# Designed miniproteins, single chains, continued (3): the designs that were tried, part 90

Each design is a single chain, and the fold is of that chain. pLDDT is the mean over its residues in the fold that is shown.

## One batch from the design tools (miniprotein)

Design m11120
Fold by ESMFold2-Fast:
Structure m11120 (fold): chain A 102 residues (1-102)
Amino acid sequence: MKEALEQDINESLSRMAGSIARTTAINAGETERAAEVGALASQYADLTIQLQKNRDNPAARTALLQQRIAVLEQMIATTTDPRLRADLQAKIDALRQQVAAL
């Protein structure tokens, strides 16, 4: 079911943003990076709400899913953790499959 993938993505993003923010709060000079990741996670959540409002519009859904992919790509660029990058890449690949199915 498509719902299970969306829940998994949202949980992963929330956990990553929280983990990065906690880690960087300990190190002076990393606060801006933590804030950027948090802002991107918020943007992703807003795009998810917009997707729910546009359930009956395939063109709008395609554009919104592409915007969500772009947010995840920005999160990959912000993190240096290879495990977090691999997990985010897997989420991007799953979203690209959803776009292809529309």
Scores: mean pLDDT 70

Design m11121
Fold by ESMFold2-Fast:
Structure m11121 (fold): chain A 75 residues (1-75)
Amino acid sequence: HMEEEAERLRELLKEHVRKAALDAGIPQETADEVAELIARGESSEEIAKRTGVPQELVDEIEKRAVDAVRAELAA
């Protein structure tokens, strides 16, 4: 029960991170990598180092994705 719910939340977060990254002009391949790293709980500093995306942009993408997930869960 709880494990399935946590996995669904992780997939939902990854989808919203990909969308936010693409909206920010990040290429799809890099957006997929950023989504995986955020869902895995990596820091924005570490994600920036691994992907070359500016840390401030990673923070903005994560914020937008989390806000979107919260909105869906509140519906």
Scores: mean pLDDT 82

Design m11122
Fold by ESMFold2-Fast:
Structure m11122 (fold): chain A 84 residues (1-84)
Amino acid sequence: MLEKLIERAEKLAEEAKKSADEEKQKEIEELLEKFKKNLELAEKYEKSDPKLSAEHLAKAIGYLLRLLGEVIQLELEKEREEKR
């Protein structure tokens, strides 16, 4: 499950980066890396510290939502320009 979620997030980021400028590509990449790092930490602490695991999972979800927000913003900007 975790591996599939990371793979889907990576694919989404890669597709979004194709329509983004250089600065936006870097922002998307940083959000993806923070998401992946927090998911890995959540899995690492799952058995030893469930509270810390849950905190890292919450952070990962936060970064994923920010990544999705950036993707949605790029799609909205693209639609606005194509309708000119």
Scores: mean pLDDT 77

Design m11123
Fold by ESMFold2-Fast:
Structure m11123 (fold): chain A 57 residues (1-57)
Amino acid sequence: MMTLRNAIINYYNGNSTIDDVNRAIQNSINGMLSRGVPRDSAQRTVQQAYQSLQQQV
């Protein structure tokens, strides 16, 4: 399964689509939920990771 980081990097390199990034975001949230992380916390964590990764790519 593609990580959020890999999805964003691939998107900026032209190797994936925005739909792939959105799928990775949802998979990351679902993964956190399955581990008992509250939805609000999971969404915030993924949003912060997305912002951070956009600055690093």
Scores: mean pLDDT 75

Design m11124
Fold by ESMFold2-Fast:
Structure m11124 (fold): chain A 68 residues (1-68)
Amino acid sequence: MKEIEVDSSNEDLAKAERYILSHAGEEIVIKVYLDPEDPELAQQTRENAERLKKTAEKAGAKVEIVEP
């Protein structure tokens, strides 16, 4: 199982996306760290997680989004 951490930052999204594509067919868990004090940052983090989930699903990976 592969784990990827996602926050509101876009700095490593392209790197995470490439990592997902290189591990096609594996089970991937996306851990979403929401900022409880900023709903806009929380929304951005959710959008980042959904983008990575769609990329992983297109690559044939099983994806689970968790809020730890």
Scores: mean pLDDT 70

Design m11125
Fold by ESMFold2-Fast:
Structure m11125 (fold): chain A 95 residues (1-95)
Amino acid sequence: SIRDLILEALERIRQEILEKLKGSLSPEQLARIDEILTQVDRMNIPEMENLLADYNEEEVKELLKEAERLSRETGIGFIAALKMVVEKLKEKKKG
């Protein structure tokens, strides 16, 4: 499902953030950050589902991969990157 694809993408990003922080934070601090990131992910799911509502699972996989790549390369937040990727796709389909 689209929801499962979103959850998988958010899980990958959360794990990448935690891995980068392992050198700077205690195990207790890492556990707290994991909880906060998980809560933020849950809050963002409805917005992501809404952004992706008009797309099939294959299109969603491509959009999520591009958003992950854009976020990593530019430092833009994942949700912001996803919005940009979706907007570009909409413009291409109308042109």
Scores: mean pLDDT 81

Design m11126
Fold by ESMFold2-Fast:
Structure m11126 (fold): chain A 79 residues (1-79)
Amino acid sequence: MLSDEQKREKLKERAEELIERARELLARETDPDRRHMLGVIIAELEELLEDIEKGEIKDLDKAEQSLENMERVIEELEA
């Protein structure tokens, strides 16, 4: 099993990857509603990343679930 430190590092890496993917989509997106949605997702991911870096995430499973939910939305926007 991963330690809490290793799990936190993995969540950080995944959040950074999702931010990059969302920003690449935003750079190519022309629809204002989809641009707004991507902006919200990027802001939520950046807030989660900051909380991970500051050690403010006490529920790592909830953080992982939030990342999975945001990844799903990004995948739907990529399709």
Scores: mean pLDDT 82

Design m11127
Fold by ESMFold2-Fast:
Structure m11127 (fold): chain A 92 residues (1-92)
Amino acid sequence: STTEELVRQLIDLMKDYIEGKLTESQYKMGLMALSVEAEFAGDELTAELFRSLARKDYEKALEYVDKLLKAGKITQELADELKELIKKLKEL
């Protein structure tokens, strides 16, 4: 999978959790599944993003979003959406 495909799957997972469609356990399981997929694809930076979110390390998650954007692996639009969703997760 490409980084953008994995990040779009993350965005859907985050939205479902924020909207109350997933329990915290289901959300964490989804993040771990995505991190394994990213590792298998050789996308270590994206795997680290997913792992940081699973442990609620939002500062580190934001750092990885910026690194993915600077590396040209995600668009500005995806980075902005991820940052807004991370902000919402901090309030939960």
Scores: mean pLDDT 89

Design m11128
Fold by ESMFold2-Fast:
Structure m11128 (fold): chain A 97 residues (1-97)
Amino acid sequence: AAAELEADRAAREAEILAAMDSEEARALAREALALERAIIRDPASWDALAPGLAEAVVELAVLVFGEDRREEIRAEVEAVLAASRARLPENHAAWQA
């Protein structure tokens, strides 16, 4: 279970990084993934780290879809993060297994 979850995580991270068109996009993706991992490992860090995660994801999406879509992207990112926060206890338990 734990080894399978780590393999799935590594595969998803590799797919995300491979989809990036530039080193700037890859750097933002790495930052977002690192912040997500830190939050999953320590759910109490949400309030400290989630703003940085949101900004990294917004900037990454703006590089792909354009600056003119920033408001739409931010709303979508906020919705995704709200859903992620609701699943955080389950994700933390899965990481500890």
Scores: mean pLDDT 76

Design m11129
Fold by ESMFold2-Fast:
Structure m11129 (fold): chain A 95 residues (1-95)
Amino acid sequence: AAEAAEEAGNEGGREAMLATGEAGNARGSAAAGVAGSGAGTGALIYGRRGDLEKAAEEARNGGEAAAEAARSGGSEKGEEAGREGGERAAEAAAA
């Protein structure tokens, strides 16, 4: 569960990063990737502690941060990828 949440968060961040990069915004792309990676890490840490609610919250917050970075970078595709990645990570953390 915790490792699956980390993978989902990292994948969502990577997808947001790539989509924002395709839109031509390198700074937004980097920020989206970092935020998505942070979501996965947070979910993993709290999931390993047995705090599934906190793990899910960290995953969603990081996904929203990745989405915001991608949106600011001009990528609607990246925004969607960031949010979806955060939600997948939250579901994995809660399972």
Scores: mean pLDDT 71

Design m11130
Fold by ESMFold2-Fast:
Structure m11130 (fold): chain A 83 residues (1-83)
Amino acid sequence: PSEEELDRDVAAALAEIAVAVSKITPNPTREDVELLKKAADLAEAAGDRETAIHVYSTGAEVARQIGDEELAAELEARRKALE
């Protein structure tokens, strides 16, 4: 596979892992949301728009759970820009 294909596959796998981990984390932190944001950014950079949208959406939900409305709004804005 090309480096671009590897980057896309790795970004998608990391994004799926980050989402799965976030769903089993009982007390998520801002660092957990930042990890989701990083995973979504990598998926977007690799051209996987569908994965990026999903992970940004998940990150926004986790940000709301921890009371970080500013970070939640930022992640929702990024998601909407990709739709």
Scores: mean pLDDT 77

Design m11131
Fold by ESMFold2-Fast:
Structure m11131 (fold): chain A 92 residues (1-92)
Amino acid sequence: MEPRELLREALETGNKELLRQAVSRVEKPEDLTLIPGVDLETARAILEYAEKKGMNPGTLLFEAIRKGGADALTEIPGVDKETAERLVELLE
């Protein structure tokens, strides 16, 4: 199943386990733009930062949330506080 399709299904059903799997399979910025509040520029910034860290984008997001929640997510260049809080709400 394509990462974008899996993410859409997870968001429609509210299935947290499926959502974690979908986010872990994200390969393109366009995949993340399905998340409400994440625009293409923010999605691109997340993927570029993950590549710089040598991490999968999903792993980067989950590690940041575990480490410090929204504040840790705002350390990613291009992620503002509102986007960070939305990601915590969705992925926590």
Scores: mean pLDDT 79

Design m11132
Fold by ESMFold2-Fast:
Structure m11132 (fold): chain A 83 residues (1-83)
Amino acid sequence: HMKPMTPEEIYNEILEKLQKAKEAGDLEVTLTFVADTPELQRELKKSAIKAAEEVGWYALTEVSGKTLTVTFLSPEALRKLVE
């Protein structure tokens, strides 16, 4: 029915979005993915974490049913969360 994105495609799209957000002065980005299987959810989490690491950001992941929500935080945003 729906063509799932590959982990590599997800990685590249996340990386581009995080780079654009960083250039715009954004401190956080939230992305939502539909992942039909636990295996796909794990692969998407790995891709998200890798993309965040490449730009020096952090990834927080939440699963609700078949929906994976990833909140990407800059070091500044993460610091504000602990205040």
Scores: mean pLDDT 78

Design m11133
Fold by ESMFold2-Fast:
Structure m11133 (fold): chain A 65 residues (1-65)
Amino acid sequence: MSAREELQRVVAETARRLADAKSEAEREAVLAEGKARLRELAARHGVPQEVLDAYLAGLDALYAA
């Protein structure tokens, strides 16, 4: 699987988990886990910082919605 496909999968999974979360604590945990997974994938695949920052901002936007 490409780095892009893995990053997009993490975003999609995080969005679904945020929608299913029953408390603010659960939502915070889901966001933190999603960001950690994005950072791990970026480090493993040598993703540029600008690309990683865009994905992290996307998760913040989903959390705020």
Scores: mean pLDDT 84

Design m11134
Fold by ESMFold2-Fast:
Structure m11134 (fold): chain A 93 residues (1-93)
Amino acid sequence: SELEKKIKLLEKSLKALDAIMAKKFEEAAELWIEVLREVGNDPVHEDHIRAGAPKLAEAWEKASEEEKKEIEKKYKEMKEEAKKEIEELKKKL
């Protein structure tokens, strides 16, 4: 069903967020590429996403403690929103 497909996509997105929070930016990039392939994204964008991983790693290393705390807060909020959406969709099954 359409709902089952959306739930699986959100669960894959949560894995990507977990990878980012673990500072595994290259793994996160590949997980996001998998998500984008499922929604029919153009493969030409995959190289841009992969190129972004070392840039995110560099930005994290250069970030102040305050900036790092803000970034982590944003990712935690995104993860909680995704979890809530998954729960709401499962209620409709």
Scores: mean pLDDT 79

Design m11135
Fold by ESMFold2-Fast:
Structure m11135 (fold): chain A 74 residues (1-74)
Amino acid sequence: SEAVERAKELGKKGVEAAKKGNLEEARKLADELTDLAIKAIKEGDYEAALTANRGAMAVELAIEGKFELAEKLL
């Protein structure tokens, strides 16, 4: 689904932003993933919701410097 691909793209971009020390952009992307997850749940796209929640967790781990764990969630 388009929402699943968007969630994957946002998660990858968020982790990369965190790796570059752009924490403001990383947090923005984590927020976008959370919003996408909520929208996906309301639309019944549970695969997109799970992908977006996993992406948001990956971005938060990357913000905390846990890059290997973050990439394993993507």
Scores: mean pLDDT 89

Design m11136
Fold by ESMFold2-Fast:
Structure m11136 (fold): chain A 83 residues (1-83)
Amino acid sequence: SMPSDEELEELVKLIRENAEEIEEQIKAAEEWLATADLSEEERAAAEEALELWRKIVEAAKKGDVESAKEYLRELHALIQRIR
């Protein structure tokens, strides 16, 4: 099920504290994705997930907790959709 508001707020704090590491991981994932042998649907889902992660990290770095929480909810919905 969807994480609680309190769980999402704690996640945003952790993301903010680890923003640089997460940004490096996003870059590495984008470089991997550029040469990955994926279906069109898998590629589209991966690109959408990476875009959401970029928005999450940017919002968290700005202290925009509400936007970061909303992007985390969108990421959760995407993961549920592709299961």
Scores: mean pLDDT 86

Design m11137
Fold by ESMFold2-Fast:
Structure m11137 (fold): chain A 84 residues (1-84)
Amino acid sequence: MEELRKKIEEKAKEIAREDTEILAKEIPYKLSEEEKEELFEKYYGAALELGYAVLNKEPVSHQEAVEIGKKKAEEKRRKEEELK
């Protein structure tokens, strides 16, 4: 259990770091270290939530996990577009 949790945390961090760097390059101004940390925390939280849902709620199909991830990404994107 602890080993799986650690793997989920590491993978979530990897995804969050990559997404943060990609977004930072797309933005027409340079983000501060604090702004990058805030973005990282948001991406990390979303990835962790999905990983732990699979761990704690019993196995879901790959299709269901992908659908949940897509739905959360879409909602987050809509919220960010409205703020910007």
Scores: mean pLDDT 66

Design m11138
Fold by ESMFold2-Fast:
Structure m11138 (fold): chain A 78 residues (1-78)
Amino acid sequence: MEAYKERLRELVAQIRDPVVRAVAERAIAAITEETPEALLRELEETLREAAATPELTAAQATGFALRLIGIELDIELS
C-alpha cells in the first residue's frame, strides 16, 4: 500500500498548482487496502491529467480540485 501511495505522490510532485496538490495529497491519504480499484484508477487518471498540464488555467485548476474532492469523498465512503 505505501509503495502505491508513494508512486501516486510522484505524480502529485509534477503538479504545479498548490491547491490541486493539497487536495490530491488528501485523496491519497484517504486510500486504504479496501479502496475499490475503480476509485484508484479514477484517481490515477486525474493525477496524470493534472501532471501533464504544467500551465493550468484557473478554470482547469478548479476542475481538477473539484474532481479530486469528489474522489476523496468516494474513497472515505467506501
Scores: mean pLDDT 83

Design m11139
Fold by ESMFold2-Fast:
Structure m11139 (fold): chain A 59 residues (1-59)
Amino acid sequence: AAEAAIEAVRQTMLDLGLTPEQAEKGARLAEEILKRDPTVSPAVAAARALNQVLKEVDA
């Protein structure tokens, strides 16, 4: 379950044209969100990780 969400984040970032390094960073962030808060759904964790990486790219 968690692995599928992490892989989805990585794939989505690559599809958006982000580098493999940025995709890996996003996948790691999604994993940390899921570990930190067990009440968060995998989809919400994935969305939060993606938004955080996109903010860093935009800054």
Scores: mean pLDDT 76

Design m11140
Fold by ESMFold2-Fast:
Structure m11140 (fold): chain A 62 residues (1-62)
Amino acid sequence: MVVTVSPEALAAAKVGDVLEVVDADGRRLTALVTEVGADSARAVVRYEDGTIAEATLVPGEL
């Protein structure tokens, strides 16, 4: 899935960082960064019900 993170947070992101992200439905979620690329990062997102999903972090407005 794709989730939005602030451009500033994405630019400073490192593997192991915990970031606030927003999904396509506008839900605020917590993401653990697993991989950092040039213009995006990979993360694991945990939902309130305990479901875990892999996500791509992209820059955008929160």
Scores: mean pLDDT 78

Design m11141
Fold by ESMFold2-Fast:
Structure m11141 (fold): chain A 64 residues (1-64)
Amino acid sequence: SERAERVARGAAAVGAALGAEAAAQLTSKDMESSGGDPEEGRRAGLAAARGDLEAARVHAQKGL
């Protein structure tokens, strides 16, 4: 979904600026605050920080 792709790109930008753990924590918290799964948000953040945007998108979609 386009929303999952935006989450993945946002997490990648956070990871580039602040590191993998920050991307994981911020994506997890954002997912939880949106009524989603915080664990899938964390996985999306870690994948995006690694540069794996497809895995990040898949995890974001599962969390949404």
Scores: mean pLDDT 87

Design m11142
Fold by ESMFold2-Fast:
Structure m11142 (fold): chain A 98 residues (1-98)
Amino acid sequence: SSMAQALVASARKGLPAIEAARSPEAEKHREEMLEKIKEEAQKLLGTDLSPDEAFAQLLALAAQHVRENFPPADAREYLTAWARALGLSEEETARLLA
């Protein structure tokens, strides 16, 4: 939980305001944050997990914190980018965004 909050805090620094969420710069920032979050997740859970596996384990916890700490539009776009990067199914993505 506290680690998920730390990841959310890190991501919040890079997410644009709601008004700017669809700019190319915002997309690049979201991609860079995703990579950093995967690296941070691996460091938090140890090297026994791949970055994708470590991130997936934290994703469900972090998703709740993202929805609570980011504006709805930014949270939805961020979580959608995470789901896309992880290759989640439509059902898994729908559950993440619920």
Scores: mean pLDDT 62

Design m11143
Fold by ESMFold2-Fast:
Structure m11143 (fold): chain A 73 residues (1-73)
Amino acid sequence: PSQEELDAEVLSALAEIYLAITKLGAERGVPKEELQETLKKIEDLLKQARSTGNEEAVKDVEEAVKEAKEILK
């Protein structure tokens, strides 16, 4: 794969990792303030994914942001 494709795949994977941390943290009673920091990391990854032009990666990270926001309601 090209570096651009690898970067897009890494961003998608990192978003899933931070989403998993957010979900597990919420289930374990981690303070919402700490979980908001993981959401911010996913949102920063979304900005990076959009810069790659990879539509699949952008969609994956957008869904991760959406799920993290639902968890933190």
Scores: mean pLDDT 82

Design m11144
Fold by ESMFold2-Fast:
Structure m11144 (fold): chain A 67 residues (1-67)
Amino acid sequence: MSKEQLQELAKKMSEAPGLTEEQKKELKEIAESNLSAEELGKKMNEIGLTLSDEQLKNVAKAAAALL
């Protein structure tokens, strides 16, 4: 996945319902960061570990909207 695709993914995930303001802020910061695709993927995985099962389903639905 390209750097631009990962940034767009993080942006879409930040728009998912049921996330806390802190989780939305972190995803926006990831989307706006000038990091490599590898670092972006790592940061998104780290925030994913803090999400509940329901929040994970919501962000997965938001991500699927890119397909």
Scores: mean pLDDT 75

Design m11145
Fold by ESMFold2-Fast:
Parts: sequence; structure tokens; C-alpha cells
Structure m11145 (fold): chain A 72 residues (1-72)
Amino acid sequence: SLDDIEQRIAQLQADIEQLRAQRAALRDQAARATGDEKIRLEIQIGLLEISISGQEMVIESLQEKAEQLRES
């Protein structure tokens, strides 16, 4: 149902907020790090960015489905 889709979108948005907070913390750590530690943190940041992008694509798909249901 539309309500189920909207609830799922809300949950995914909350999950993305948490991942963005984790990314911000890692970016702060990377800014203060050097050498191998900086590289390791930048890799972790990159993996979080992939996860965020993936979840944003799922939200976009769900929003398109919700829009179709609203116009019906």
C-alpha cells in the first residue's frame, strides 16, 4: 500500500541519516590522520558513500512507485 511504501521510505531516510553521521565522524578522523591510517579511513568513507548512494537509489525507486499510486 501507499502507507507501507511511505513507512519504508521514512525508515530508509533514518538509516541514511545514521550513515551520514558515521561518514562525518570518519571525515573528521581522516582530516587529523596521516599515512596508512588516513588511507584506511578514506577507504571506509568511500564504502559508506557507496552504501548511502545505494539506499538513496532505493528511496528514489519507492518515491516513483508512491507517485504512480497517488496519480491513480
Scores: mean pLDDT 89

Design m11146
Fold by ESMFold2-Fast:
Structure m11146 (fold): chain A 73 residues (1-73)
Amino acid sequence: MKLVTEEIVTESEDPVKEAMELAKKKAEELRKEGYESVHVDEEPRVEGDVATIGIRAVKGDTLLAINVIARKK
């Protein structure tokens, strides 16, 4: 099994909302690309003005791990 890691970094007036929306959008895109198992963290991890949500997805022998990171602008 091959591990692939990716980070999506953005800025928003509402980091929690932005991180959640980007994670939902990315998960939907991954499902359309044929990923069989797509899991998104239930709650964003918030530290100060930064919100982070993890996504994990599997396709064939590939495990994809994505961190969506949104910072307050």
Scores: mean pLDDT 84

Design m11147
Fold by ESMFold2-Fast:
Structure m11147 (fold): chain A 73 residues (1-73)
Amino acid sequence: MDALRAELERLLDELVARGAITPELRDQILAASGTPELLRELIRRARRVLREGLDPREAVRLLTAPLTAQDLA
């Protein structure tokens, strides 16, 4: 879990540096990432945002969608 969290944190820090997400959203995503399954999903989505250079609106949508589903479960 710690290794997955560290990788997600690194990817989210890169997205903040590029202006794709806010530091507040980064912290919210990390706080909500309570399971290894969710961490892996968020890592895949963050890598896609970085690789494809997605705009901030689409980046936020992709990174928050799994959180909404997880919060309802």
Scores: mean pLDDT 79

Design m11148
Fold by ESMFold2-Fast:
Structure m11148 (fold): chain A 80 residues (1-80)
Amino acid sequence: QYKFVIEVKPSGVKIQVTLDSTGNIKDYELLSGETLSEDEKYAILKAVEHIINKIKNKESIDDIETSTFSNKDVTITKLE
């Protein structure tokens, strides 16, 4: 099982996502931010897809990764 915090910059919207060992989404929780814009939702979706692909391919997952998804800067932090 994996847990990640996905933060969209500069708004600072944060979502916690829990994935199983095969990359299936088990849970998600909004940690900060009142509502998600459509652009933020899409950036988060692409960040989650990126993590799922790494899990399925058994690639190394860094504790912190910053990348651009859908023209948004996103930080992915691995908790477990």
Scores: mean pLDDT 79

Design m11149
Fold by ESMFold2-Fast:
Structure m11149 (fold): chain A 86 residues (1-86)
Amino acid sequence: MLSDEELEAAREQLTKIVEETVALAEKHGLLDAAERLRRLHREIEEVFDKLLAETDPEERERLLEEAFRLLAEYDALVQEIAEKAA
């Protein structure tokens, strides 16, 4: 399990990667991929906010599973943009 400090550090790193990857995608005309990445980042941030506010262990586990699913989609999209922009 990530600590709150580790979670915040991960959020800052994700935001930085999104900012850099969106700029790269837009530079190479990958406008749909850039918008998809922005949307996915917003969904990840919403789940993280819910996770930090949640006190029920069962619901926290569900939110963690949702976060990991979204992060996997995020990683795949970042990789796709990087490959197409190369």
Scores: mean pLDDT 80

Design m11150
Fold by ESMFold2-Fast:
Structure m11150 (fold): chain A 84 residues (1-84)
Amino acid sequence: SKDRELAIELLEEMKEKIEEGEDFLEVFREMLGKMQKAGVDQDIIADLVLKLREAYDKGADKDEIIELIDELIENIKNGKLYEP
């Protein structure tokens, strides 16, 4: 799916920026804006928001957030996210 490929690319971009020391909330907002502008499915966006925001709100550190992003990328690649 074009939406899944784009979501993976934007998650990889987010991961790189966080690894380079950019603020999570700034990068997160930028990623969401890019996904919305590109027309990524709203259910994909909502699920990514829920998972990433929950980790942040629970006080996950930078390395834990990076690990979660890697897990989300693999789940999208394996079709485990957004199956009916």
Scores: mean pLDDT 78

Design m11151
Fold by ESMFold2-Fast:
Structure m11151 (fold): chain A 102 residues (1-102)
Amino acid sequence: GPLVASSTYTATRTLKVGETITTPPVTVPESGKYTIKVSVSSDTPFEAEVTVYVNGKKVAEGVLKNGESLSITVELKKGDVVEAVVTFLTDATNPTVTLEVY
């Protein structure tokens, strides 16, 4: 469907191995079936562990490399809170993490 919610985390520095970031949370506007997509990029090759949470419950996880994304299709309720937690397995320079719900 069309994009209904998104958030982005961007760093203007090198994140070091073991650092963890969380995307700003997004709230689902209406109950329905959605695709949640997390995309990662940086100026340097990197790997990161990405975990997706809905209301604090893990719904997806995977290891992503620079330029990759993780997607899951799930049923969500109005007011559900979606966020992604990313732990860097290598150093990443100027990383961007984008969370999209559509």
Scores: mean pLDDT 91

Design m11152
Fold by ESMFold2-Fast:
Structure m11152 (fold): chain A 103 residues (1-103)
Amino acid sequence: MEKERRERNQAIADELEAMLDEMIAQGVPHEEILEKLMEFLAKTYGKKELMEEILKIYKEEGLDAAKKFLLDKYLNEPDPDVRATLRLALEVLDELEAEESRR
């Protein structure tokens, strides 16, 4: 179970990175990239409400607020699948922050 979960989470992370790279290369707006990647994570892990809350915070309060919310949730989350989802969402926000620094 643990090895299979690890391999599954790595495959999901690889797919997420490929989607992110493709959308950045195509010049997709950062808000749309975040929406598409959060939809992918919600579909994959079944955490639609959590992903919608992250998107709402990003749109209303900005990137730093969304990252702080994710980090707090991640540190306090006992469910390893939810924790994996939160970690991947945080990595997406970190990549978008790096891309903004280039503009």
Scores: mean pLDDT 76

Design m11153
Fold by ESMFold2-Fast:
Structure m11153 (fold): chain A 59 residues (1-59)
Amino acid sequence: MADAVQSLVDAAEKLGASPEAYRRLARIAEAVSKHMTPEQGKKAREAADRARELAEKAE
């Protein structure tokens, strides 16, 4: 699942997603990280952090 979240963030960046879409991806990644193993949760949180950074750059 964490790999799927990372793939979604990568796809959004390549497609030029809006800042709002990146913020939504970050919230989803954080929410699902709570239901994952610690290792998978760490990857999901990293994807959320990257999505937030991309949202700021896209503004």
Scores: mean pLDDT 77

Design m11154
Fold by ESMFold2-Fast:
Structure m11154 (fold): chain A 87 residues (1-87)
Amino acid sequence: SAADEKKEALVEEFVKRLEEAIKNAKSTQELFSEFTEIAHEFNQKLKANPEIDKEEAIELWLERALELAKKQNDTLLANFLEKEMES
């Protein structure tokens, strides 16, 4: 559906933003600050697009964020994301 295509595109946009943050952050504190800002903006975009299943979009973004954190060897971010997904 158009809503599912929009969901995937939005998730991809915010995964790419997180990838840039992981690559460019100079400290764990900076990375977590950037992550919080990205998560806030993602939530605002979901709120502006009520046709998107918010729960599915958040779950997909967290799963892809976790894969990315593990790939980049960011153990602290990976552990944080695993805990969020288990809640």
Scores: mean pLDDT 82

Design m11155
Fold by ESMFold2-Fast:
Structure m11155 (fold): chain A 56 residues (1-56)
Amino acid sequence: SPIDEAIARLQADPRDADALVELLKASGFNPTDEQVEAIRAALAAGKTAGEAALVL
């Protein structure tokens, strides 16, 4: 499933912002452009996927 594929990508690379955004979209969220940029910045700063998702 798209969710399982996105989870596998994040497990392989926990900084994969595109995978986290796709996981959130597959899970029924509609992140705004500002939320997507905040997620990218959080992961680039070394935050976990869970912490980055708190932007939603």
Scores: mean pLDDT 81

